# Designed miniproteins, single chains, continued (5), part 78

Each design is a single chain, and the fold is of that chain. pLDDT is the mean over its residues in the fold that is shown.

## One batch from the design tools (miniprotein)

Design m18686
Fold by ESMFold2-Fast:
Structure m18686 (fold): chain A 84 residues (1-84)
Amino acid sequence: PLELRDRAARLGSEAERLIEEARKLPEEKKELAEKAIEYARKAGEYAAQAFFLADVDPERAREYLRRAEEYIEKARKLIEEAKK
């Protein structure tokens, strides 16, 4: 459970960092920025749920962490695309 809570906290922080990074993108990349923010928000929501579930339902917490990682990857790809 401690490992899952630590992982959830790190993914939540990464999601917030990606939201801030996407908000700094130029206006011409607004569509990509909005999609990246939406994916990062979903990642943060899954990470937050995983944090609460870590002690009571570790298996469900792992599922939510996997979902959070998927959305973080999607957000990162959009931000990298926007930086081109």
Scores: mean pLDDT 86

Design m18687
Fold by ESMFold2-Fast:
Structure m18687 (fold): chain A 69 residues (1-69)
Amino acid sequence: SLQKKKDQADKTIHDHLLRGDLVGAAEAARKKADYLMQMAKQEPDPKKKEQLTKEADTLYKGADELLKT
């Protein structure tokens, strides 16, 4: 499921951050954002859709900031 893939991406982000691997963390964050966008497309509730889309946008921006460091 997309939820399990999102949760796995969350764990992957955490693992990379614990190792100091900012590039790996950024890649995992983008992957999580991709799953959140897929979930948003399937979400019939407009409020939940907006929350998923905002979370994905925050992760894409966060990944870009990690790559600048």
Scores: mean pLDDT 84

Design m18688
Fold by ESMFold2-Fast:
Structure m18688 (fold): chain A 64 residues (1-64)
Amino acid sequence: MLSEEALQRALEGIRLASPEVLEIAREIGRKLRRIGDLIDRGLQLQRETGLSLSEALAKAGVRG
């Protein structure tokens, strides 16, 4: 698990990089956030339905 501070320092470290490198870093950040949202939804479904974690994640849109 990456801490928010570690990720922020990594982004600051590449601020002097070319625009395309910064754009790639932002895209990676968006993908990580999306994965977190899917996991949160899976855990909520697990609590509501009593399904196993893998089944709840599959239902939330993660292949588990």
Scores: mean pLDDT 68

Design m18689
Fold by ESMFold2-Fast:
Structure m18689 (fold): chain A 85 residues (1-85)
Amino acid sequence: MEKEELEKRAKEAKERAEKLVEETREPIIEFAKENNLKLVEVDAKSEEEVEEAVAHQLANQDTVALWSVTTLKMAVEVALKKALA
């Protein structure tokens, strides 16, 4: 039952990724401008690239990352695999 619930939540998160990116892109850009932070666009296409992007963000606290729809969907896949492992 827990596995089925996690898979359902992951599917719903991926379906919402497009709307989330569209709704958050402008607020994130404005936040970066107001706080004089560097904007970095992230388009990760693999599990490894998502993990590298997260590590880079944690190491560079003066940056704000704009994650693509593909990146968010891959991040959900990575989270699901780790939760099910």
Scores: mean pLDDT 75

Design m18690
Fold by ESMFold2-Fast:
Structure m18690 (fold): chain A 56 residues (1-56)
Amino acid sequence: HMKKELQERAERLRRAVEKFERGEPLTDEEIDYLIQQAKLVGDEERLKELEALKNG
């Protein structure tokens, strides 16, 4: 169970992750959000991939 705020955040993350997994172009907002999440968990590999998408 999640609060509405957490549900909205989870849905946004889910969409961004799905696009990332498919190799689809992400919006700047989606990339920035995923970068922040990767930084929080220390996922260096994902950070590199996301930064490449942002700069590519």
Scores: mean pLDDT 73

Design m18691
Fold by ESMFold2-Fast:
Structure m18691 (fold): chain A 89 residues (1-89)
Amino acid sequence: SSMVEAQLRDLERKVAEALKRLKEKGVITDDQAQALFDRITAALRAEVERTGGPLTREQAIAIVRDVTLDYFMDPIMTEEFVKEFEKVL
């Protein structure tokens, strides 16, 4: 639905903002930010399609955490990113 798509786009914007903050701090590279953005947005979209949407705050945070951990394999870096994402939610 148009409402579910609007909410998904809002989550995608918030992921982009959180990644931009990590880039500005020098924590991640441009290539890492793009790769992580692509993986997170794909995972969010897949979950919206599976459930019919919208996602809860807790579901969005869990997906972002899981995808980030799988990408970096670093729980400290993962929690720093999750904190930045939660600040913009």
Scores: mean pLDDT 88

Design m18692
Fold by ESMFold2-Fast:
Structure m18692 (fold): chain A 55 residues (1-55)
Amino acid sequence: MPELEEMAGLSPEEILELIRQEQASGKEPAVDPLTGQPVTTLVALGAQVLLELLK
């Protein structure tokens, strides 16, 4: 997807910053784009790195 796949191309640091902002606002952790379930920052980062490798 042009918007979400491009966002999946963000660096690990940028993904961490987005997740940190969500946690600071008291929201649920970011959802794993592969499973759609809430994940911790480290798990989400790992999933994003794997997605980058699969491009």
Scores: mean pLDDT 57

Design m18693
Fold by ESMFold2-Fast:
Structure m18693 (fold): chain A 83 residues (1-83)
Amino acid sequence: SEELRKKGLEAYKKGDYESAIKYFTKSAEEALKRGDYRGAGDSLGNVSDAYDKLGDREKARQYTIRSTSLYLIDIGRQIDEEL
């Protein structure tokens, strides 16, 4: 999944946002299979960025929401302390 994320970043840097989306999406899927909600959230955030570069603001927003939801799941798995 880290290798897929690196390939996504390479594609993104070249302006190949469609390939970036494919790599980041696969990275997120692998992270989810491992219960890595933080890593999945990071990858879906990258998908959102790539959709925004393509001008697909609705998909960018959808992936931002999904990314945020995964971060909230990750945070919620921690034991709350008083404060």
Scores: mean pLDDT 83

Design m18694
Fold by ESMFold2-Fast:
Structure m18694 (fold): chain A 66 residues (1-66)
Amino acid sequence: SKEDLLKQAEEKKKSGDEHFLAGDYSGAIDAYNEALDLYEQAGASIDTINAVAVQVLKAAVNLVTK
């Protein structure tokens, strides 16, 4: 269901946040991208999608400027 997809997306976003805080930016990007795919499948709001996309960009900047 869409509700189950949203819960899975939230779990992946949380995983991405944990990787980001640990300095594992590649792991964070992978988890956030999984969350984005699940949020899109669930029909999440554009605000939710944009918030996760911003975190991907932050992780990517940290990865390439390491």
Scores: mean pLDDT 87

Design m18695
Fold by ESMFold2-Fast:
Structure m18695 (fold): chain A 82 residues (1-82)
Amino acid sequence: MSPERQRLVKEIESLFEEFKRLADQVLSRETDPEVRERLRTAVRGFEADVDALRSNPDTPLDDLRATRDRLLTLIRGVRELL
């Protein structure tokens, strides 16, 4: 695995752990069932994306960067809910 790919995968995994932590904080205080289900769906979707990255070493670097950028956008959105 290239150093760039290793760095991006590690960064995505770290960002996903932060996203899950923030999502848990929102879910602990959120009473709206639609907001709760949307957030759970987002977490499950990213778990699948991260699992796909681990199972496919040929994933293009641009796809890894796009996944990282989507996680950064979601983390920002979740922080706005806190």
Scores: mean pLDDT 80

Design m18696
Fold by ESMFold2-Fast:
Structure m18696 (fold): chain A 80 residues (1-80)
Amino acid sequence: SPLAILREARKRILEIVKEHVSPEEAEEIELQLNFLLGQFEAGRLTPEQVLAAVRELSRTLPPEARARVDAIVDEAAAQL
């Protein structure tokens, strides 16, 4: 299901984020990811729109973290 794909992507992204940014920055990103998933669950965003927003959010990350997050987004998009 799209929801299961997005939840797994969020989990994997948060693992990467926590390794590459401060705990405070990781908490801010977690809140943003939770907001986007909530918008999907409320029917306000498509799965593709959530992944596009996550890709834009990844541009604020260090290059190594961004590359790994973008790979997860690409994998999730292929499963939708």
Scores: mean pLDDT 89

Design m18697
Fold by ESMFold2-Fast:
Structure m18697 (fold): chain A 86 residues (1-86)
Amino acid sequence: APSPLYQQALADLAAGNEERALIIAGMGLRDPDPQVRLDAVDVLEKLAREGSPEIAKRARWLLEQALSDPDPEVRKRAEEALKRIE
C-alpha cells in the first residue's frame, strides 16, 4: 500500500489544497524511509503536471533536489519524473 504521506497528499489534491500537498511532499523528501521519499517524488510529479504555475514551479524545484538523494532508486524516480514534465 502507498505510504500515509501519499494518501494524505492525494486527499489534499482532491480537495484543491495544492499548497498543503506541496508542503507534505517536501517534508516527505526528508523522511528517513526511502519508500516515503519515493511517494513524495510521485506527488511532486503530479503537482508539477496538474498544479497552478507557481505550485508546478516549486514542485519541479523539489524534484531537482531529489536528484541528489542518497538512494539510487529515489534519484532514478526523480530523473524519470523530470524527463516526463520536461
Scores: mean pLDDT 85

Design m18698
Fold by ESMFold2-Fast:
Structure m18698 (fold): chain A 95 residues (1-95)
Amino acid sequence: SSEAIELIREAGQKVGEAVRALQAGDTAAAVEHLEEAIRLLEEAKKVSSAKELIEQAIRYAREAKRAAEAGDTAAALRHAGEASQLILQAYAKES
């Protein structure tokens, strides 16, 4: 749906903002962006046909947030990257 596509796209943007914040050493901003991405993905899941891909993206975004909160920037970046790839796959499936 158009709603699902918009929510997935916005979630992807938030994960990208989290990655940039992590690279800049701004862990607090990264956590905030990941929380927004998770919220948007949970909303997308309700209206999307790509539910399994979105559920996997949520799991990786939560792992990225956990790693960022623990100060593990390398793990946070890896998991955010995994979430981003799943978001792109979900976007392709909805489009």
Scores: mean pLDDT 91

Design m18699
Fold by ESMFold2-Fast:
Structure m18699 (fold): chain A 96 residues (1-96)
Amino acid sequence: MSAEEFRERALPELLEEAKRLRDELVAAGLSVEEAMKSAILSATYYVLTKLGVPQELRDEVIAKVDEYLESQKIESDEDLEKAVEKAVEIATETLE
């Protein structure tokens, strides 16, 4: 899969899954900030699994995304969308 093809497939699925998981986690009693970060990490792992990325590379991507999210304040849908775009960028660079 090319980097461009990966981005085109991953970005919409990751964004949809992250928004869905965020809403579920907030309903379960997590703070918005905790729900946002957990949703992005879980959605990223789910999408990489669905696209057939090997476990070792999935774990590497998740570690890099988690490190990125530690420096970010994610409170709005715009912040979530930006973080999802960055997660796809990190995944694309890691898979090259």
Scores: mean pLDDT 84

Design m18700
Fold by ESMFold2-Fast:
Structure m18700 (fold): chain A 71 residues (1-71)
Amino acid sequence: VELPPATADDLRELLKGGALSDFLRRLVAEHPETFADPEVQAEAAALGKVLLDPDADPVVKQEAAERLREL
């Protein structure tokens, strides 16, 4: 899937609120070593942006959700 541009700071915004905040907070809490890497934080933010995009194809969102779970 083509990922939109994202940064570690974008993940911080997604963690503050919205539909994915509880899921992302839990994922970070369960994998603190993985999420210490700013590249992983940026990838998680990019995948979150795909999941929140109302124009994204359902198949693309499914692939993004699977990739996010694999982090």
Scores: mean pLDDT 78

Design m18701
Fold by ESMFold2-Fast:
Structure m18701 (fold): chain A 80 residues (1-80)
Amino acid sequence: PPSREEVEREIRSAEELIEEVEKRIDELSKKELLTTIVALSIVKAGLEFMASLADEELARRLRELVERVERVIRELEEKL
């Protein structure tokens, strides 16, 4: 299983990615929207997998982040 430090690093990376996507959502082409949806879907799957292995505190943080990713994916899909 990944270390707590590795999980926290992945959480930060996912948060940074979500923030960048939100800032640029109105600037994305249809191709970029599709590519970003795929990338976020992969990130979501990884976060869900880590949550299944993590302690209660980290699992909660990962689940909250999964919900944020799902909201961003829906917003991107609405722009297609």
Scores: mean pLDDT 84

Design m18702
Fold by ESMFold2-Fast:
Structure m18702 (fold): chain A 56 residues (1-56)
Amino acid sequence: RPSVDQVLAGLERLRAQETDPGLRGQIDILIEALRKDPDDELLYDTAVSLLQLRQR
């Protein structure tokens, strides 16, 4: 299970590679939400799922 810091680093890389401004905005919202509440399991699971789906 990746750490929250590793998940945030993954989201930052995904945001940098995303060309759709709408999806980039959604990734930014998720990064900010997870930084505000790193113990939120729903946000963590959402972020991990997004990373797995977008990188595969």
Scores: mean pLDDT 77

Design m18703
Fold by ESMFold2-Fast:
Structure m18703 (fold): chain A 87 residues (1-87)
Amino acid sequence: AAALHAEYAALDAEGAALNRRFRQLVKEGGSPEEWRKLAEEFRRLADRYEALAKQAETVDPALASHARGNARGARLDAEVAEQLAKE
């Protein structure tokens, strides 16, 4: 329980850093390479949230639900970043 919550907090902090970089690239006009890299990092974050959700599903269903929601959000952010890389 405590270890899973610590892992969730770490992933949440990583997501916040990626969102800050997303905003910076929007402001500064990010390159296609920067957008592709950001998309890849959001996909990795989503995979890690999904892994955490699977670990938590029988011991902390509420944490599993939150982790799945964040995984979905990260995948949507990855799709947006990938679209921006193609423009």
Scores: mean pLDDT 88

Design m18704
Fold by ESMFold2-Fast:
Structure m18704 (fold): chain A 55 residues (1-55)
Amino acid sequence: MKITIGDRVYEKVEGLTYRDVETGEEYTFDSLEALVQWLRERAAAEGAPVVVVEL
């Protein structure tokens, strides 16, 4: 599974840990709610929708 926001792509590593495929930076969230909040903030900052792709 991967999440795309504008030109940014984040791939699920494990659990609630996602990796930015361009920078290699990893983000770990303590809850699904924290992940959703972060995605909303990133989408607003990029001016783009969140797209979830299941692979």
Scores: mean pLDDT 76

Design m18705
Fold by ESMFold2-Fast:
Structure m18705 (fold): chain A 66 residues (1-66)
Amino acid sequence: SPAEERARLLARLEQARKSDENSELFQLVIDVLRGTVTVEQAKEWAKKHGIKLTDASIAELEARAG
């Protein structure tokens, strides 16, 4: 189901966050998928921190956002 696929993606992102220098970016993606942060808020955060999100990444987040 879509909910099970989202849960598996969240688990993989949590593991990646623990091992990556971009832990803040992974946490942002996790928050969007959980519905605690909107895609628009994520775009604003990325702009402030000089992180360029691709159109494909934004579309993926919008498709999977809560």
Scores: mean pLDDT 70

Design m18706
Fold by ESMFold2-Fast:
Structure m18706 (fold): chain A 77 residues (1-77)
Amino acid sequence: SEEEARRQDRLAEAALAAVEAALSVPGVTGAWVSVDLDRDALTVEIETDGDEKAAEEAAKAAEEAVRSHGLSAEVRV
């Protein structure tokens, strides 16, 4: 349906925004997102070079990016 397509687009846009936000933080070596389409939920996983400040900044940036799309995410580092 059109409503389902818009929902999937929003989840995809939020996921991309979260990855881009996390990867923009110096010290982040990787970021990826898992999407649960049945629950409209995202899990963001972030890898760093061991910098705790980079981990904290990346997690906050990813959460803010997802929130800007009206969604919530679980963030793991």
Scores: mean pLDDT 83

Design m18707
Fold by ESMFold2-Fast:
Structure m18707 (fold): chain A 102 residues (1-102)
Amino acid sequence: MTPEELALAAADALLELAVEALKNPNKAIALTAAISLAARAMWIATSSGAASEEEVYRRIKERLGEEIAEMALELYKKYPGEALTPEEVLKLVEEVEKLLNK
């Protein structure tokens, strides 16, 4: 498996976890987890050079729907990496809660 194929496989695995997260009976937890996992999938695929933002957005939209894809893209653009400070994590939680109330 090439590094690019491995990155795409990891991104696809995160999207499968996002689909499973949506089965959580707590809607707020389900949506927050799905959006966060989808944004992480986008970061892994794009930072590895394996896919463009547009390609990953299309995959998220296909698996999770357009609304979650748009929310994930907004979070990815705002917080594109995995290495968040505690302050950035708190801001991310506030932004996700705000998006869930839209």
Scores: mean pLDDT 72

Design m18708
Fold by ESMFold2-Fast:
Structure m18708 (fold): chain A 64 residues (1-64)
Amino acid sequence: SEKEQMLKDFKLNLESLAKHFSKEIVLTAAETGLELFKLRYKDDPEFIKKMEELYKEIKKKLEE
């Protein structure tokens, strides 16, 4: 689905950024992206939850 692709793209784009940019830049990009998705898809709480879970996963990996 389009939303499943968006989740995959969000993860892949942030993993790509993490190869070349500081943790601060990647986290800022992730936080900004999450807030934009929350605004756009406020009618889909399950999708927002999946985006938030993905954000938490990325944050944890960057803090390791």
Scores: mean pLDDT 85

Design m18709
Fold by ESMFold2-Fast:
Structure m18709 (fold): chain A 63 residues (1-63)
Amino acid sequence: MLSEIEARVYGLLLSEGDKPLSTKELAEKLKISQSAVSKALRSLKEKGLVEEVAPGVYKLAKL
């Protein structure tokens, strides 16, 4: 189960499709801190739901 912030970050990435987004872009779009986004992205990466394609840049880890 995803936390509220994890669900919001994941939902935004789903709406953007295969587009990679930086932690800064996600924070600006969601109106939350970069720290909160970074924590959510690390948790989502551990769950296999997102992948880090470059330092601080993430996209959906979908088959």
Scores: mean pLDDT 80

Design m18710
Fold by ESMFold2-Fast:
Structure m18710 (fold): chain A 74 residues (1-74)
Amino acid sequence: MMSREEAEALFERRMAELEARVAAITDPAERRALLVGFAQDFGAWMVAQGVPEALMEEFARKIQAWMEAVEAAA
């Protein structure tokens, strides 16, 4: 069973990868397309990794808040 520490470590790595990809894109439309694609795949990725449902909801709220902050900064 996946520990909270393992799930948090996976989330941090995934976020670091996303942030690096977003940083490489200067066009707001291309950045938005990447974020939409990531959001669509993120839930399936968490299920595939075996992340507990309660942590999936927590991580989904964190990614949504981060995405809204990125959109607001554009």
Scores: mean pLDDT 78

Design m18711
Fold by ESMFold2-Fast:
Structure m18711 (fold): chain A 70 residues (1-70)
Amino acid sequence: SEVDKILEQIEEMMAKSQNPEIKLLLGVSLGMMRIMRFTEKNEEELKKKVQQLFEQTQKEVQEMNAKLKK
């Protein structure tokens, strides 16, 4: 994801920086981005799970309707 690329870039900048104040600011930014990433990932996983359940339910309803009208 785009956020993962940004996280890697920040970590690289932190490792290369010699300024402790810049390192601290980048560390705070990294922490904030990780929280955002955690939220985004959980929302995407939930959406995928809901989509799978919806598709499975549609198939089961079609099968039930076929059996009930025999």
Scores: mean pLDDT 72

Design m18712
Fold by ESMFold2-Fast:
Parts: structure tokens; C-alpha cells; sequence
Structure m18712 (fold): chain A 64 residues (1-64)
């Protein structure tokens, strides 16, 4: 659902913001899954997180 998708986006953004607040290095990459979705990989040091998000969200994150 849209509500569940928005929650996942907020969780992803929270991880990124917390890492930046702590002065950690953050690497973001994305892989297209279909016309509407992408898999975003967020690396914080040795930790790796993967999120399936709307393609527009992935494009925004890669653009800064």
C-alpha cells in the first residue's frame, strides 16, 4: 500500500540521516527492477541496507 511504501521510504531516509549525523560515510546505489520500482542499496561503513522504492525516489537520492 501507499502507506506502507511511505513508511519504508521514511525508514530508509532515517538510516541515511542518522549515519550523516554521526559523521559516517554513506554510499547509495540503485538497481532498476521494473518501470515503477528500483532497489536502493545504502551502505553505512560495513552495514548494507536494501529497500525497494518508487523509481522517482531512487532517482532523487542519486541526484542529491
Amino acid sequence: SEEEMNKKILEMLGIILEALREGKEVEISAKELDEEHAEVTVRVGEEEYRFIVPKEVAEFLLSY
Scores: mean pLDDT 82

Design m18713
Fold by ESMFold2-Fast:
Structure m18713 (fold): chain A 92 residues (1-92)
Amino acid sequence: GEAEEEARRYAEELIRTGDPVAKLAGEAALKALETPGASEEARRDAARGAKVALEGVKEGNVTKMVGGAIGAIGGAVEAALANPEAAEELKQ
C-alpha cells in the first residue's frame, strides 16, 4: 500500500547516505516490509523509525537518527515475531 511505498522510499534514502547507522535503519525497515505475515503495526513502526532516522540525517541530529534506527529495528524484530507465543517456542 501507500504507507509501504513511502517506507521503502525512506529506507532507500537512508541506505544511500553512506552512514552505517542510517544504512542499518534502512535495511531494518526493508526487512520488516518484505517479511511475509508481518503485522501492519510492525510495518508501521518500522516505517516511522525510518522516517525519524532520515530526518535525523538531514538535520545532522545524531540522537534523532539513532532513535529512528532503534525504532526501525524494533519494527523489524516485531515483524519477525508476529506471534509472540510462536516466538517463545522458537527461542528454545
Scores: mean pLDDT 77

Design m18714
Fold by ESMFold2-Fast:
Structure m18714 (fold): chain A 75 residues (1-75)
Amino acid sequence: SFEEILKKLKELLEKARKAIEAKDMASAQKYLQQIFDLVAEASKTLSKEEVEKLEEEIMPLLLELGELARKVAEE
């Protein structure tokens, strides 16, 4: 379901964030790949409206992770 996919994505985003904070970039890359794979699979299964809602919820969180990773890399 949409709610189950959203929950799983948020869990993976939290794991990626923790990995970045720990400077474990190998684990961070693994979780980010799993996030992109899950979004791609969801886009094939969900309605267009559900995909738009998913992107609206997840894209800001992905951007925040990108900013965090950049800051960690600069230290």
Scores: mean pLDDT 82

Design m18715
Fold by ESMFold2-Fast:
Structure m18715 (fold): chain A 72 residues (1-72)
Amino acid sequence: MERAEELYREGLRAFEEGRYEEAIRLLEQSVVLYAVELGPDHPAVRRALAALGRVFEAQGRLEHAARLFALA
């Protein structure tokens, strides 16, 4: 759990700094770890998916972002 939270936090920082590719990788790892430990329908998974969607939106990948928001 703590590692997933650390990856989530690092992903948000990378997003804030405009490092979109790094933010995506960190947030994807966070989603996987939260889903494995807490289950795919847990609020932490949905929160990480929403953050990942925002990064794709910032890159102009609007369809990909919409799919992630639908899962969150």
Scores: mean pLDDT 83

Design m18716
Fold by ESMFold2-Fast:
Structure m18716 (fold): chain A 87 residues (1-87)
Amino acid sequence: SADIEERLKKLQELIKRAQQGLEAAKKANASPETIQKFQDALQLAQQALDLLQSGEAGTPEGLKRLEELVKEAEKKLKEGEELFKKE
């Protein structure tokens, strides 16, 4: 469905942003806390992608889990970006 395709695209963009942030932070020798936030965001986004690809997001329970993973990934990414900007 269009909704699943949109969710997949947003997850791919989230993963790309987290990967770019992680690479930039590592090259800049950012704090371990900043690096960890980007790593956490990437791991959570990857778990969300795996759940979406498994078909479990077609269930109410799986959809709720997907939304929770995306929300936490976005939170960790934002925290990492804010910490990195202050360094």
Scores: mean pLDDT 87

Design m18717
Fold by ESMFold2-Fast:
Structure m18717 (fold): chain A 93 residues (1-93)
Amino acid sequence: EEEQKRREHYRKLLEEAEKRADEILSMTPEQQKKEVRRLLREAVEAARAGNWDEADLLMYTIDRILEKNPELAKEFHDEVVRTVRELARIAAA
């Protein structure tokens, strides 16, 4: 039951992330870059506020965008790595 509830939670989270990612991917390339930077910042702020559900949603949204746009993935590689390390530090605190 708890495992099924966790799977259902992640399924809904991934569906919402995909919907948000597709909306951002419909924007101009310049707007997509601004949105990725905003999402990275907001994910860290959500984690610092203890809102890990929001942080997870934002990070899955970023992952979906970068999976569908390899050029953005290359450009944002270092920023994503820094954000993941920051989230790990916050989680370990």
Scores: mean pLDDT 84

Design m18718
Fold by ESMFold2-Fast:
Structure m18718 (fold): chain A 71 residues (1-71)
Amino acid sequence: MAELEELARRAAEVVAEQLRRLRAAGEDVTDADIEAARARLRALAERIGALPPEEAARALEGLRRVTEEAA
């Protein structure tokens, strides 16, 4: 499951960067909001890791798409 953990980490980094960009543009995004988003993605990765392999593979594909779209 190293791929799941790495992908979740990358997704969290991308989301955090997008939120920081929104804050730089004048949106009311706080450091707490960024950390909450990171924590939520980590929790999602843990849940995906507990799924049967077939379901985990589908969830990983979804996470890859989110990471790609946000980057």
Scores: mean pLDDT 72

Design m18719
Fold by ESMFold2-Fast:
Structure m18719 (fold): chain A 76 residues (1-76)
Amino acid sequence: MMYTAVVTGEGGVVSGTGRGRDKGLALAAVAALSSRGGSIVEASGDEDHLELRLANGAVVRATREGDTFVGVGTPA
């Protein structure tokens, strides 16, 4: 299943789509924070809420709205 993530940060609004909810959201968060090459170090949450920790120390928190995750990326 493909998920769409919309993340707002200092880099603006970015949409990411990936196979599985975690990768699309992580890529969108890295782009929104003007960071590149973020790898997922830790993932937690449930089907409606997701928290990702990236290798650069950034954290993304998102809530599911249908087939879209809406979230905010915060820098380290």
Scores: mean pLDDT 58

Design m18720
Fold by ESMFold2-Fast:
Structure m18720 (fold): chain A 93 residues (1-93)
Amino acid sequence: SVLKVYEKQVNEKLKLSDPRLPDVLKYLVQLTYLENPKSAEVVVKETISFFNNLPGGPIKDKIIKALKKGLSDAKAGKVNREEAVKELDKLLS
C-alpha cells in the first residue's frame, strides 16, 4: 500500500514539532479515506485523542485542525488522490 510508504517516511523524517506535520497528516487522512472511509474515521478519532493527551502548543492545535479538515474534505468529495500524492511527495522531499 502507498500509505505504508508514507507512514514509514513520516516516522523516519518528521518530529512531532515539525511544521510540515499538520499538512502531511491532512493528506494521509484523505488518502486513507479514499481506501477505507471507516478506517479513516477511526484513525482520526484515535490520533486526535493521542494529541489531546500531549502538552499544548501551536503544532498540536494545527495538527488537530488539519486532521478534522482532511476528514471533512474527504467526506465532502473534495479530495483528488493524484493531488494528495503530489502534495505528500513535495512535503516529504
Scores: mean pLDDT 81

Design m18721
Fold by ESMFold2-Fast:
Structure m18721 (fold): chain A 83 residues (1-83)
Amino acid sequence: MDTVQRIVDALRRHGGYISSVEGNRVTVVGSGFNAGGAAGAIASEVPGARVVEVKGSIAVIEVTPEGAELLRRARELQDQEFG
């Protein structure tokens, strides 16, 4: 089963999207409570991922290098499905 597809499905369900992947730091955007929910759902699908900040519509996840690569792939798929 495709982990990248599960991440994108979690993002859609929680009304969030990946805004940036910068090294081991991933920014997720949503409205109100959706950013925290989306970030938590992603962290559950990505080994070693941890939600480190939730502030309004923005959440930040710290990941391993392998997790960052998975989230870059998820962002590519997200762009296609959310378009």
Scores: mean pLDDT 77

Design m18722
Fold by ESMFold2-Fast:
Structure m18722 (fold): chain A 69 residues (1-69)
Amino acid sequence: AVERQKELGKEAKEASEKRDWEEFLKLHKEISRLVKEHPPPPTPVTREIAAKLREIGDEIQRELEERRK
């Protein structure tokens, strides 16, 4: 479970760097679902991944809000 979350986290970071918002949202939903079904113990690595996903999510939300206007 944790290995899958790490892999998806890397894919989400790559999607964010390419600015493929649709791909990133898809990966983010999958990661969120896995975390909900199999919550990993709080570790430095898990917290770092969560922090990066939050930053990327905030950036996407800003982009979507800007396009909505």
Scores: mean pLDDT 65

